# Designed miniproteins, single chains, continued (2), part 58

Each design is a single chain, and the fold is of that chain. pLDDT is the mean over its residues in the fold that is shown.

## One batch from the design tools (miniprotein)

Design m6120
Fold by ESMFold2-Fast:
Structure m6120 (fold): chain A 75 residues (1-75)
Amino acid sequence: SPAEEAYQRAKELIDKYIEEAKKLGDESMVEAFRKAKELLDALYARETDPEALVARIERFEASLKATFEDWKKKK
């Protein structure tokens, strides 16, 4: 489903960001991305409307990408 595809894509993205933060030894960013993953999992478990779920995951993904890019610019 589109909701499951969006969820899996966002999970893969955050897992890549966690690994990048681990490689750079940024423990605070590892924790931040791990908490973001928990939030994503909770969102997927609680939102029962598939269209609302896709829209919320897309907003989450955009915010996540912005956070990652801002962090990388400071390195």
Scores: mean pLDDT 85

Design m6121
Fold by ESMFold2-Fast:
Structure m6121 (fold): chain A 61 residues (1-61)
Amino acid sequence: KKISPNASWKELEELGKESEEYAKLVKEIKEEADKFFDPSLSKEERSEAWKKYQELLKKLQ
């Protein structure tokens, strides 16, 4: 099936409206993961993002 970027964003917006805290946590997890893979950031920044990513995952579990 063809992928639609709007479908993913719409689903995240709906979740954000209904569960603001949950949406914030999911967004932070994704942002920290993106930072970990961002080569423009320093090694320290990427290491910190990885640590935060793991900590946020533990919070959700």
Scores: mean pLDDT 69

Design m6122
Fold by ESMFold2-Fast:
Structure m6122 (fold): chain A 81 residues (1-81)
Amino acid sequence: AMERARELLAETERLVREAIDALEAGDLERAQALNEEAAKVFGEFFRLARESGDEEALAAARAALAALRPRAERAVAAAEA
């Protein structure tokens, strides 16, 4: 269960990075599709982590989101400009 949650977190991070890459490349349709998939995978991760009480996985998710946030915000701002 804990290993599966960590696999889902890694997959979420991969999808988010690919979405940011697509957004930076101007591929808005691909970025949207990847972002929607990332949201679904993250939802499953969050449910499993909460059910198992995996505080380390939840802390890792918060750290990963914090690390990606500045790049994601710049990419969104550039796409909306």
Scores: mean pLDDT 80

Design m6123
Fold by ESMFold2-Fast:
Structure m6123 (fold): chain A 118 residues (1-118)
Amino acid sequence: EERRREADRTLAEIGKKAADAFKEHLSPETQARIDELKAVLDEAEKRIAENPQDREAWDTAAAAGGEIVRIVTRELQRTYSKEEMEQLAKEAGFTVIETENGKYSFIPKGIGTRPSDL
């Protein structure tokens, strides 16, 4: 489905941006785990470049990106107050969205329908 491929692409991109933007605010242990997930994501992206119809590679990229976002968000929520976390996100070019049950999600500013629209 076209909508699923767009969602998977967006999730992989969000994961990469979050890993890079918040690197200095993460513990060495968390950074090592994120680096491992980034390697998985990079390998999946190489497979997609060779075969854009490799659904397993798209699923792998989305899963890795989503896990990176979860790990980053969870550590920031444990380390920083809500206001400090929102300020860090803003400085990094992210918007903080409050989800159900007091959880947060980070969305990069300027994620539109196409990169050319930004």
Scores: mean pLDDT 71

Design m6124
Fold by ESMFold2-Fast:
Structure m6124 (fold): chain A 56 residues (1-56)
Amino acid sequence: SLEEAEAAVREYVAASDLPPLEAAALGGAKLVSQGRASPEEAREAANRVIEELEAA
């Protein structure tokens, strides 16, 4: 689900030493490669995490 994808991307960003934008993009790509999210869900999840970080 989108909520599960968003949570997984958020966890990846938190665990990563990469810049947030790059970490979110890579986290989304990993979810797609693992069959855990569609490309559309991963992109939306990454965008939501990026927007949340920008608002903080």
Scores: mean pLDDT 80

Design m6126
Fold by ESMFold2-Fast:
Structure m6126 (fold): chain A 55 residues (1-55)
Amino acid sequence: SAEERLEELKKEIEGKSPGEQLALLAREYLEARRRGDEETERAIRRLMEELHDSL
């Protein structure tokens, strides 16, 4: 599910710098977009916006 994937991504980024976190999420966003997974795409976009606003 999109929520399950989002939790996995949150764990992956937890030890990274803000720039590395955004780069990882951008890659995952593009992958979700390419396979037509609109729910995961929207979830990742929201997380990226939250991180960007925190910088």
Scores: mean pLDDT 80

Design m6127
Fold by ESMFold2-Fast:
Structure m6127 (fold): chain A 63 residues (1-63)
Amino acid sequence: AQAHYDEGLRLYNQGRYEEAVAHFREALALDPRFEGAALGLVMALQELGRDDEAAALAREVRA
């Protein structure tokens, strides 16, 4: 979980949002309660204009 989160952040900081999404999703698959990975995924999806997916995930994180 942590390694995928760290790689996701690195890719996000490089503007590689699609690759960052893949790593944040993998971190959440390994640890569904990983708040940092969930927030990173929402942010990366918003940068990609995938607002529906970002909104659905934000609802889960805040529920």
Scores: mean pLDDT 76

Design m6128
Fold by ESMFold2-Fast:
Structure m6128 (fold): chain A 60 residues (1-60)
Amino acid sequence: SRLEEAIREVEALIRETVKNGNHYSDFMVKVSELAHTLSPEDAQRLYQHALRVVQEEKAK
């Protein structure tokens, strides 16, 4: 589904952002762009998933 593809893209982007030492806020523009291609419900799910992945990366 589009949501599953967006989730995979966001996860990859967060990992690359952490690898490059950039701020987590740098990926939020892309998350917002992807969210606009989804239904409101799926957009909310994508945003919540992105926040969870950030928390997981911070715990490492």
Scores: mean pLDDT 76

Design m6129
Fold by ESMFold2-Fast:
Structure m6129 (fold): chain A 59 residues (1-59)
Amino acid sequence: SMELERARAEAERLEREYNRAVKEGVISDEEQENARRGRTLRARYRRLEEERRRREREE
């Protein structure tokens, strides 16, 4: 679904931004918040994917 794809893409984007900031030795409050949100979006993505797989197993 579009929601699942967007959640995955957003989580990956936020993680890449955070990793870049860590490598550069700078972590702003905004980047810390983005990392927290990225983890939350990842959890949501996993739940949506599990729900999708569960539905595929049912008639």
Scores: mean pLDDT 69

Design m6130
Fold by ESMFold2-Fast:
Structure m6130 (fold): chain A 88 residues (1-88)
Amino acid sequence: MEEEIQREILAALVAMVAAIALLDESLTEEQKKEIRELADKAIEALRAGDYESAIKYLEEMKELLKEAGLDEEAEALEKLIERVKELK
């Protein structure tokens, strides 16, 4: 039960970071699409308890955010990755 609640909180936080990133007007349409796809995959993996896949998708999203210059969102995502690793 506790781990299930933690998964849902992490999924919600990932969705929030993605939503904030998608408000940035400097992002291309392709970058926005990739962020949405990676966030959706990470959220699905988290809900399924597939932490290895979740970390993989979150790491890919973090690199994309850094490439786009969204350093604060990338840092937030890095902290979320650390929290997911604690659930392993």
Scores: mean pLDDT 85

Design m6131
Fold by ESMFold2-Fast:
Structure m6131 (fold): chain A 63 residues (1-63)
Amino acid sequence: SMAELERQRRSLEGAREALATGDRVVLLAALKELEEMLKQATDPEIREELRELIEEVRRALAE
């Protein structure tokens, strides 16, 4: 559980960094990771952050 929370937080950080770089390959990888984490996440705060980041990454990929 703690290891999963650390992994999830690390992936959230990675996704935010991906958004900052605007690299399409990195953004696609981040989107896949975020979607996988959302399936496993039980913490409501983390779930909200995941949903918001997924929307931001999808927006960046569409533009």
Scores: mean pLDDT 78

Design m6132
Fold by ESMFold2-Fast:
Structure m6132 (fold): chain A 74 residues (1-74)
Amino acid sequence: SKERKGAQLFTAGGIWYSAGDYEKAVELYEEALRLVGRDDPVLLRNLGRAYEKLGKTELARKLFEEAEELARRK
């Protein structure tokens, strides 16, 4: 299912983030996001943190704002 594959990609992204490969973490987190949709504030926040590590400050800011808005509505 999309949900299972999304969860696996999210877990894999976290492993690569912990290993310091932020580009690979972003790739896997973005793929997870495509499969499960933009309604998981934890996934959006993790993607934002990975973008911060890559110096993509504006993308990270928007992702953190999106995650905060979702967290407030749930």
Scores: mean pLDDT 86

Design m6133
Fold by ESMFold2-Fast:
Structure m6133 (fold): chain A 99 residues (1-99)
Amino acid sequence: MAALAEELARRAAEAARAGDAARAGAYAGGAGAAAGGGEAGVEGARRAAELARAAGNEEAARRAEEAARAAGGEGPGAAAAREAARAIREIGDELEKEL
């Protein structure tokens, strides 16, 4: 799971650099979900926040950062990873509606 989360986060970053916000959002959501919890969950959520910010969605980035903090300090990491994935999926949904 951790390796998959990192791979998806890497692909999301590549898509964001290429200007493909929809693909970046999809990979970021997958990374958060694949992280599942613990240290991997924190890392996945933080990468999701970076990708949301790169896509210009500060609200989703803020929620992903909150999920990362929850995974590191309090609460179950799996819940934080799901919150981060949901926040990033919202970016993808908004972009698809505009396209």
Scores: mean pLDDT 57

Design m6134
Fold by ESMFold2-Fast:
Structure m6134 (fold): chain A 74 residues (1-74)
Amino acid sequence: VTTAGGIPQDVMKNDVIDAINNNDKVIIRAIGGTGVNNVIDAIEETGNKSKIVGGVIQGASPENVDKFKALGVK
């Protein structure tokens, strides 16, 4: 949890789905393993990974980082 530069809560899967569906381009910020997993699940469910133009991951394991990169996030 951080207060610097963001809301101190995990990204929820439904919020990511809504962002992808309602915007042409999306930049994702995920904190911790739960937040990263929620983002991965949302991208897989929507199938619109091309809308994700960038991402910032904090406090994630190397395994979670590798999964995020495998989705083609730059």
Scores: mean pLDDT 61

Design m6135
Fold by ESMFold2-Fast:
Structure m6135 (fold): chain A 83 residues (1-83)
Amino acid sequence: MEELERRAQELIDRAVKIMEELAKYHPLVKKAVEYAKQRTLEGLRQAIALAGEAAENSTDPEIQKKLLEAMRLLVEAARLLEE
């Protein structure tokens, strides 16, 4: 149990680090970071939705790739917290 929570936290921290760099460009990413920092299943789901919206609004392929990677990390973290 604690090992899964620790791994989830590490995934959240990595996603947050990616998103904090991008938060300068997108208010939605800034909100996603705040939700991810709650470290709750509900917060992660909100962060994933907001990061996805930011990715759709971006025309820069590199920014889209980073947001999609952050979303993947948050989805994996949510799976670990749900189990």
Scores: mean pLDDT 83

Design m6136
Fold by ESMFold2-Fast:
Structure m6136 (fold): chain A 82 residues (1-82)
Amino acid sequence: AEAYYNLGKVYEKLGNYLQAAEAYQKAIELAESNEEKAVAYYNLGKVYEKAGNLELAVYAYKQALELKPDFKEAKKELERLT
């Protein structure tokens, strides 16, 4: 849902990456479309990178691209990290 996605953004901005990841995971769980899920996975990937967890970041970006194959931003991040 939009509320958890926005909560994730707030935690990310505050540097609370664990709470940001939890909020984005909840947003993914409650998302009603592949596009909403892809966007939440993309932001989850950015949060994992900022937390220093490269493997989880790659996983999240791959999920975003699987759900939205034309997701240019997710593709660029995957190419940068792999």
Scores: mean pLDDT 85

Design m6137
Fold by ESMFold2-Fast:
Structure m6137 (fold): chain A 57 residues (1-57)
Amino acid sequence: SSALLKLQEERRKRGRENGLKLAKQYLSEEEAEEVKKLLETDPEKAMRKIVRAYLES
């Protein structure tokens, strides 16, 4: 259980880092900065924004 919780936290951290990399690739610098903040406060909204940009590219 403790090991699983640690893995979940690590995956969340990696998810935020990977999300920012994708944002920088598919979004403008301004949009990427907004996504960086959203990844900490509302990661679901941030990921939807990244996915939408990816699909529209």
Scores: mean pLDDT 76

Design m6138
Fold by ESMFold2-Fast:
Structure m6138 (fold): chain A 86 residues (1-86)
Amino acid sequence: SLPPFLEALKGLSKEEVDRFFEMLSKDGDGTITKEELKAYFEELGRKMTDEEVDALLAALSKDGSGTITKEELYRAAGIEPKPEEL
């Protein structure tokens, strides 16, 4: 079964996705890295394996870049692929 992280993303609003992305993407290049994602799960008290994190990245990052874009998070949350900015 896929980790509950994907189901949690589906419950987020656009504003919550924007805040979540800003919280994780601290380097300003507009992506979430594997290391930031691992740190997030560790803060939640759940230690994810490299394989589980890689599976999440593969599910969210279809281009194989090893990073998650804001657009890919919107897609995971069930928001339109090309959302309008407020």
Scores: mean pLDDT 67

Design m6139
Fold by ESMFold2-Fast:
Structure m6139 (fold): chain A 67 residues (1-67)
Amino acid sequence: SAIELIEEALKRAEELGLPRVAELLRRALEDAKRGNTEAIQRAGVLAAVEGDDAVVELLSRAARLLE
């Protein structure tokens, strides 16, 4: 599910020491439970800047599942 993909992205961001990405992913998880994808998009942009392709891919898949 989209929620599971966001949780996996959050776990990865925390393991890699990406605190800004992790903070946005915690908000994205709450927003996704309410059907809102804005925070997922913002977290994906930041993860791309930080250079973690796996987090970007997980968030892209989560956003598509919430369409």
Scores: mean pLDDT 76

Design m6140
Fold by ESMFold2-Fast:
Structure m6140 (fold): chain A 71 residues (1-71)
Amino acid sequence: ASAEADAENGIRVVEEATKEQLLHIAKAVAKYGSPEARKLAEEAMKYAQDGDVEKARELLIEAFRKDAEAR
């Protein structure tokens, strides 16, 4: 798939994800994403752990966008 298609699919998954799923996704992006996406994923994990699920979701959406831009 193109980078745009990968980002679109990732964003859709994040929009529907529970807190537990968001933490799992954030860990994966923090390990395998681009440097900018990894930083955003680490921030998303902190917000999710603090109970700010909406902020964590927004940060992961941005992480997927940044990962696609780096490809």
Scores: mean pLDDT 77

Design m6141
Fold by ESMFold2-Fast:
Structure m6141 (fold): chain A 60 residues (1-60)
Amino acid sequence: SALQLVKEHEMAKAQPIVEAAAGKSPEEVKAIFESNGIKFKDGAAAVKKLELLKEQIASI
């Protein structure tokens, strides 16, 4: 479906961020997201987003 293709495209963009963030501190995860144009208030918020992206990638 068109929605599935959009989701796969978004996950393809997220994949490099997830790989770069593996084993990094919350502050480093935040910095990795910010270098990709995604801003968070703190490292904990960035880690929460990383966990959600990991689950979404595992679901496709």
Scores: mean pLDDT 76

Design m6142
Fold by ESMFold2-Fast:
Structure m6142 (fold): chain A 61 residues (1-61)
Amino acid sequence: LSELEQRILRRLKESEEALSPEELARGTEKSVSTITRHLRRLEEKGLVERLENNRYAAVKK
């Protein structure tokens, strides 16, 4: 995983709620489009799941 993907995954694992790309972008100082691109890649790898209203959660191992 890239450094940003690791940061996104860690933030999602530490959150009690699913997070939107907008919320993750605010916390990482990256654009929403950059965060969305990395979230899609993490979803393809089975590390996050996309939920209702474009919110994402980490897949618990």
Scores: mean pLDDT 79

Design m6143
Fold by ESMFold2-Fast:
Structure m6143 (fold): chain A 96 residues (1-96)
Amino acid sequence: MKEILEALGRMFESIGKKLESQGKYEEAAESYKKAAELFEKADPTDWEPWVNLGEALEKAGKYEEAAEAYRKAAERARAAGDEAAAAEAEARAREA
């Protein structure tokens, strides 16, 4: 079950990266959002997908949604015991 969620998450992340390379930032953000939700179901402490989503949302000009994604990343980083990653994600949320 976890392996299937991770495989699907990786697929949507790859789609998001390809859309970003084409300048399709809103479509990329939607793909990264699906990836983050899938990775969260596989491992609730996996914070990196939420950072990737935040970065994609910033490029799409969706600053409020980007701040929310970074806050979710900070929560997951703290759950993972990574205080440095949590602090960085919180700083990103304030800058968004």
Scores: mean pLDDT 84

Design m6144
Fold by ESMFold2-Fast:
Structure m6144 (fold): chain A 71 residues (1-71)
Amino acid sequence: LGEEAEKLERLGLEAEARGDYRTAGEHYRKAAELYEKAGKHSSAKSAYLKAAQMYEKAGDLERAAELRERA
């Protein structure tokens, strides 16, 4: 579970680096959900905040707000 979440964070960073903010947000959100299931609360919070930032950059302010509340 931890290694899968870390893989998703790496995919998010790669998508973010090429300006694909929606894809980056989706990867960070999935990573956050896996961290949450694994009981890694600080990692989950960090990943939810990264996902929210990506959706905000993509213009999806509603989804960004939801993810910040989840963090």
Scores: mean pLDDT 83

Design m6145
Fold by ESMFold2-Fast:
Structure m6145 (fold): chain A 57 residues (1-57)
Amino acid sequence: AEAAAQARASEVERRTWLDLEGVKKRFLEAAKAAGLDPETVEHTLRFLERMAELARK
């Protein structure tokens, strides 16, 4: 019953995870604007890299 909406949402999420560079750039800009600690930023970037490895296929 939710096929269309759920398919679109899942596809957007998958594309975002596959485009790791785009995600990193957006996160860095948002983090800079929010004034996040450099350590937190680095840990989050490493987490994104590991998540990308898990989503490799």
Scores: mean pLDDT 68

Design m6146
Fold by ESMFold2-Fast:
Structure m6146 (fold): chain A 73 residues (1-73)
Amino acid sequence: MSEEEFEADVYLALGLIYLALGKQAESRGDTEGAIEDYEKAIELFKKAIELVPDNEDAKRYLKEAQENLEKLR
């Protein structure tokens, strides 16, 4: 694993944490918290894709986070 691949995996993992936090905030009726968490997830998934453009998981989760965010706007 290259340093770029490792760094991308770290961004992917952090993005997944924020995606989960956003879903949890949404389930509690915390729309502002959910928006903030989804925006953070999107930023992190984009960084993972910048480092490893072929990261299929990051692309899939990016779309999920974007769709969840759009529903709240």
Scores: mean pLDDT 86

Design m6147
Fold by ESMFold2-Fast:
Structure m6147 (fold): chain A 56 residues (1-56)
Amino acid sequence: MDSLPEEIRVKLLILLKEMEEKNVPEEERQKYLDEILADPSKLDEIAREFKEKYGV
């Protein structure tokens, strides 16, 4: 967590909120969260994939 800039943390929180608003299953939300926490550089990529899958 020490390596996560505040900017990335804010983007992650926004993404999680958008997932909740789109009624993404908790299991799938947790999977995305785990992937981003393992590699924060994937945040923008995962966010794009999420938006493509669930629409805008």
Scores: mean pLDDT 75

Design m6148
Fold by ESMFold2-Fast:
Structure m6148 (fold): chain A 60 residues (1-60)
Amino acid sequence: MGRIAVVTRDYGPRTPDELTLFKGERVRILEEVDEEHVRVEVLEGGAVGIVPKSVLEEIS
């Protein structure tokens, strides 16, 4: 299993590649895109996209 993180606050997408996230959702980190962003899979629903690292806290 990849690295797992919890969403620490609600987040709305600012670009077409970004995901809507809700506080308390769990995501699997798939890939680091740049120093501020990661590609993740939302474990509830399976959506994949880019989110800021700042809204995540790694738990695994």
Scores: mean pLDDT 81

Design m6149
Fold by ESMFold2-Fast:
Structure m6149 (fold): chain A 60 residues (1-60)
Amino acid sequence: SFTLEIEFDDPELARAVAEKLEAEDPLVKASVEGGKLTITYTGPVERLIGLVLRAIGESL
C-alpha cells in the first residue's frame, strides 16, 4: 500500500477527483482538505496513476 498527496488550486476539482476515484476502484480511500487530496491505495501504482489522470480529465 502507499499514500499519494495532490494539491489542486481548485477545492471543487479536488472533491470531484476524489469522488470519481472512489467510484472507479474500491481499493481507493480518498480524503479532501481544501484543495489537498490524500489517496491511500492497496493496488498497483500504475493503476492509480491512470485513474487519477482520467478523473482529472473528466472533471475539467
Scores: mean pLDDT 83

Design m6150
Fold by ESMFold2-Fast:
Structure m6150 (fold): chain A 101 residues (1-101)
Amino acid sequence: MSGEELAAAGARVRALALAAGDVEAAAAGMLGVGFAGEAGDSEAVAEIVALAEAGDLEGLRRKGVEVVKEYLKSQGYSDEEAEELTERAVRTVATHLRARL
């Protein structure tokens, strides 16, 4: 996936989740798209976009978190470290998104 395609996917997920009123789903989905892109996992990017387009905000949050956690584990982080870092990243992005609303 090109950097332009990845940026467009992230922007779409952000717009759809924010329009639905779920800032944490927007944060998790955006992070999931970014980390799936770093991993070269175009299937995971497509799944995240499809969840956002379906309005499945819980599925979007879960899949986004799963993708970030799996990426961190692939980089040598433990399950516990990956979980803590993922929760922190989602909270940070959600805080920045709320500040712009």
Scores: mean pLDDT 87

Design m6151
Fold by ESMFold2-Fast:
Structure m6151 (fold): chain A 64 residues (1-64)
Amino acid sequence: TLVRGLAWWAERQGKTEAAEHFRKAAESLEQGNVEEARKHLDEGLALLDPQTAADVRRAWEAEL
């Protein structure tokens, strides 16, 4: 999934806290809990620069 790839990317960039939030978002999506997934995604994106966060949000909306 997009969010699993995002967690992998963030960890390789050394952004461990963001990667943990994205991992939680992926787990919530796998359980069918879109609202919890969105919350965790937003928390992880808040740790990234605004441009990268905006690009990821567009990709997320395109998948939903």
Scores: mean pLDDT 78

Design m6152
Fold by ESMFold2-Fast:
Structure m6152 (fold): chain A 80 residues (1-80)
Amino acid sequence: SMEQREFAEKLLEEFLKKVDEILKDYLEGRQTLDEAVKKINEEFEKVEKELQKNKIPLDIQEEMQERLSKKIDQVLSQMP
């Protein structure tokens, strides 16, 4: 449904903001690489659990998982 899509998109937007904050904290020296990676993984797991809890359709879950993974790869490429 549109409502399930909108819920999933909102979770993705919240994840993207959180991951950008983690990247900024790393780049500004406020956390180590290991701490940043751990936090990113924890945020990813939170999104996956919320999608499952709210019984979001599998095709939308798979799309969100792909988009989350691409963002993580992009962010990790910026962490020297």
Scores: mean pLDDT 86

Design m6153
Fold by ESMFold2-Fast:
Structure m6153 (fold): chain A 124 residues (1-124)
Amino acid sequence: SKLRVLIVDDDSELRRRIASIVAEEFGDSVEIYTANSGEEALALVKEYNPDIVIVDEVMPGMSGLELIRAIRELRPDTIIIALTGNRDEEVIERYLAAGADLVVHKPFSDEELREAFREAAERA
């Protein structure tokens, strides 16, 4: 069956770029959903039960960390990739403690995101 992927980012250009990278690697093997806020993302998580969620750290309202915690409580088996512009080990540890499975640093190359997504797909 198709992997269900949810991409959460308030930046429409970055969200489209992430969707394009995922689609290029997996093609018709994935169903891609997008959300521009944590609230929209939680509604989609409840409705579609995604296998993989990609969460940007910077969003108005609910933070990426708050969203990751909420998703983990609702769906213990969902694989979560966190996107962060912060390279501090303490910040990475906070994302992992919140329930992220993988952390990708911004700015990222297409290859870095593809590699993280392949790892997520293997765990899903």
Scores: mean pLDDT 85

Design m6154
Fold by ESMFold2-Fast:
Structure m6154 (fold): chain A 86 residues (1-86)
Amino acid sequence: GPVVNAKVEPPVARAGEEVTVTTDSTSDIFAALTDPEGRPVAASPVVKGSNTATITAPERPGEYTVTAYASDGSQSAPVKLTVEPA
């Protein structure tokens, strides 16, 4: 089925820490990270046949938004990620 929701764990990460993005449906997915200015700053590789992607928290601390995208054209609601200094 389509991806509608995603969860980010941990929701508060240190710079350089791995963060796991879990979707509510299995597909070929990737996760993308957007900064407070709405600029894309990171993305995971595409993970085939999965509901889990990993992204590395950026070096710059701040409030970020994570969105998961699926090969069927569906995307998750945006989810907050807080990045703290390492």
Scores: mean pLDDT 83

Design m6155
Fold by ESMFold2-Fast:
Structure m6155 (fold): chain A 82 residues (1-82)
Amino acid sequence: KEYEQKALEYINEAYGHLLQAEAALRQGNREAARAHIAKAKAYLQKARQYVSKITDPEIKALLQAWIDELEARVAALEAQLA
């Protein structure tokens, strides 16, 4: 339960920064977009650390899938900034 709560907290933080990066990119602010992408990546890394400690295989798989989805969205934004 504790590791699940921590993982969800960090996933939520990453999602927030991802939305800010998308908004910044739409406004042409590439520097702000890169800063938010960096924070999203850091939070996703922390989320993965907590997911690795979850013993329930179904919850672990679900949270892992959400992190993978957010990492894919981050990669798509990074490609737009290259």
Scores: mean pLDDT 88

Design m6156
Fold by ESMFold2-Fast:
Structure m6156 (fold): chain A 55 residues (1-55)
Amino acid sequence: MSAEEKVEKGVEAARAAAEAGDLVMARYFLSEAARIAEEAGDHELAAELRELAER
């Protein structure tokens, strides 16, 4: 998978976890997606995902 596909899958996993009430897993998936976005050079998306993971 490309970095973009990995970020998209991570965000979808975070959304599904949040909808299921698993906020710990939702934050984990957002943090991992942010890491992948940062490594891919998308610093703006990485910052947004990290901010969501901190809440």
Scores: mean pLDDT 78

Design m6157
Fold by ESMFold2-Fast:
Structure m6157 (fold): chain A 71 residues (1-71)
Amino acid sequence: MTEEELKKIQEEARERTLEAMKLLEEDPEKGQELLDEVRDEMNSLSEEAAKAALEGMNEGAEEFEKEKREK
């Protein structure tokens, strides 16, 4: 897997996690479903890709916490 592919996986995981966490505030059922999808996708990836996805998910969660604190 190339560095570009890993960066894309990380960025997509970040965006999807941020979206899922925002959705959890509006619709907990749908938000949890989306978060479970992101988690399941990570578990189906190779070890290298899963690590990139996990880093992206952590970045998305951190970004959501920052936005929440600003409110």
Scores: mean pLDDT 79

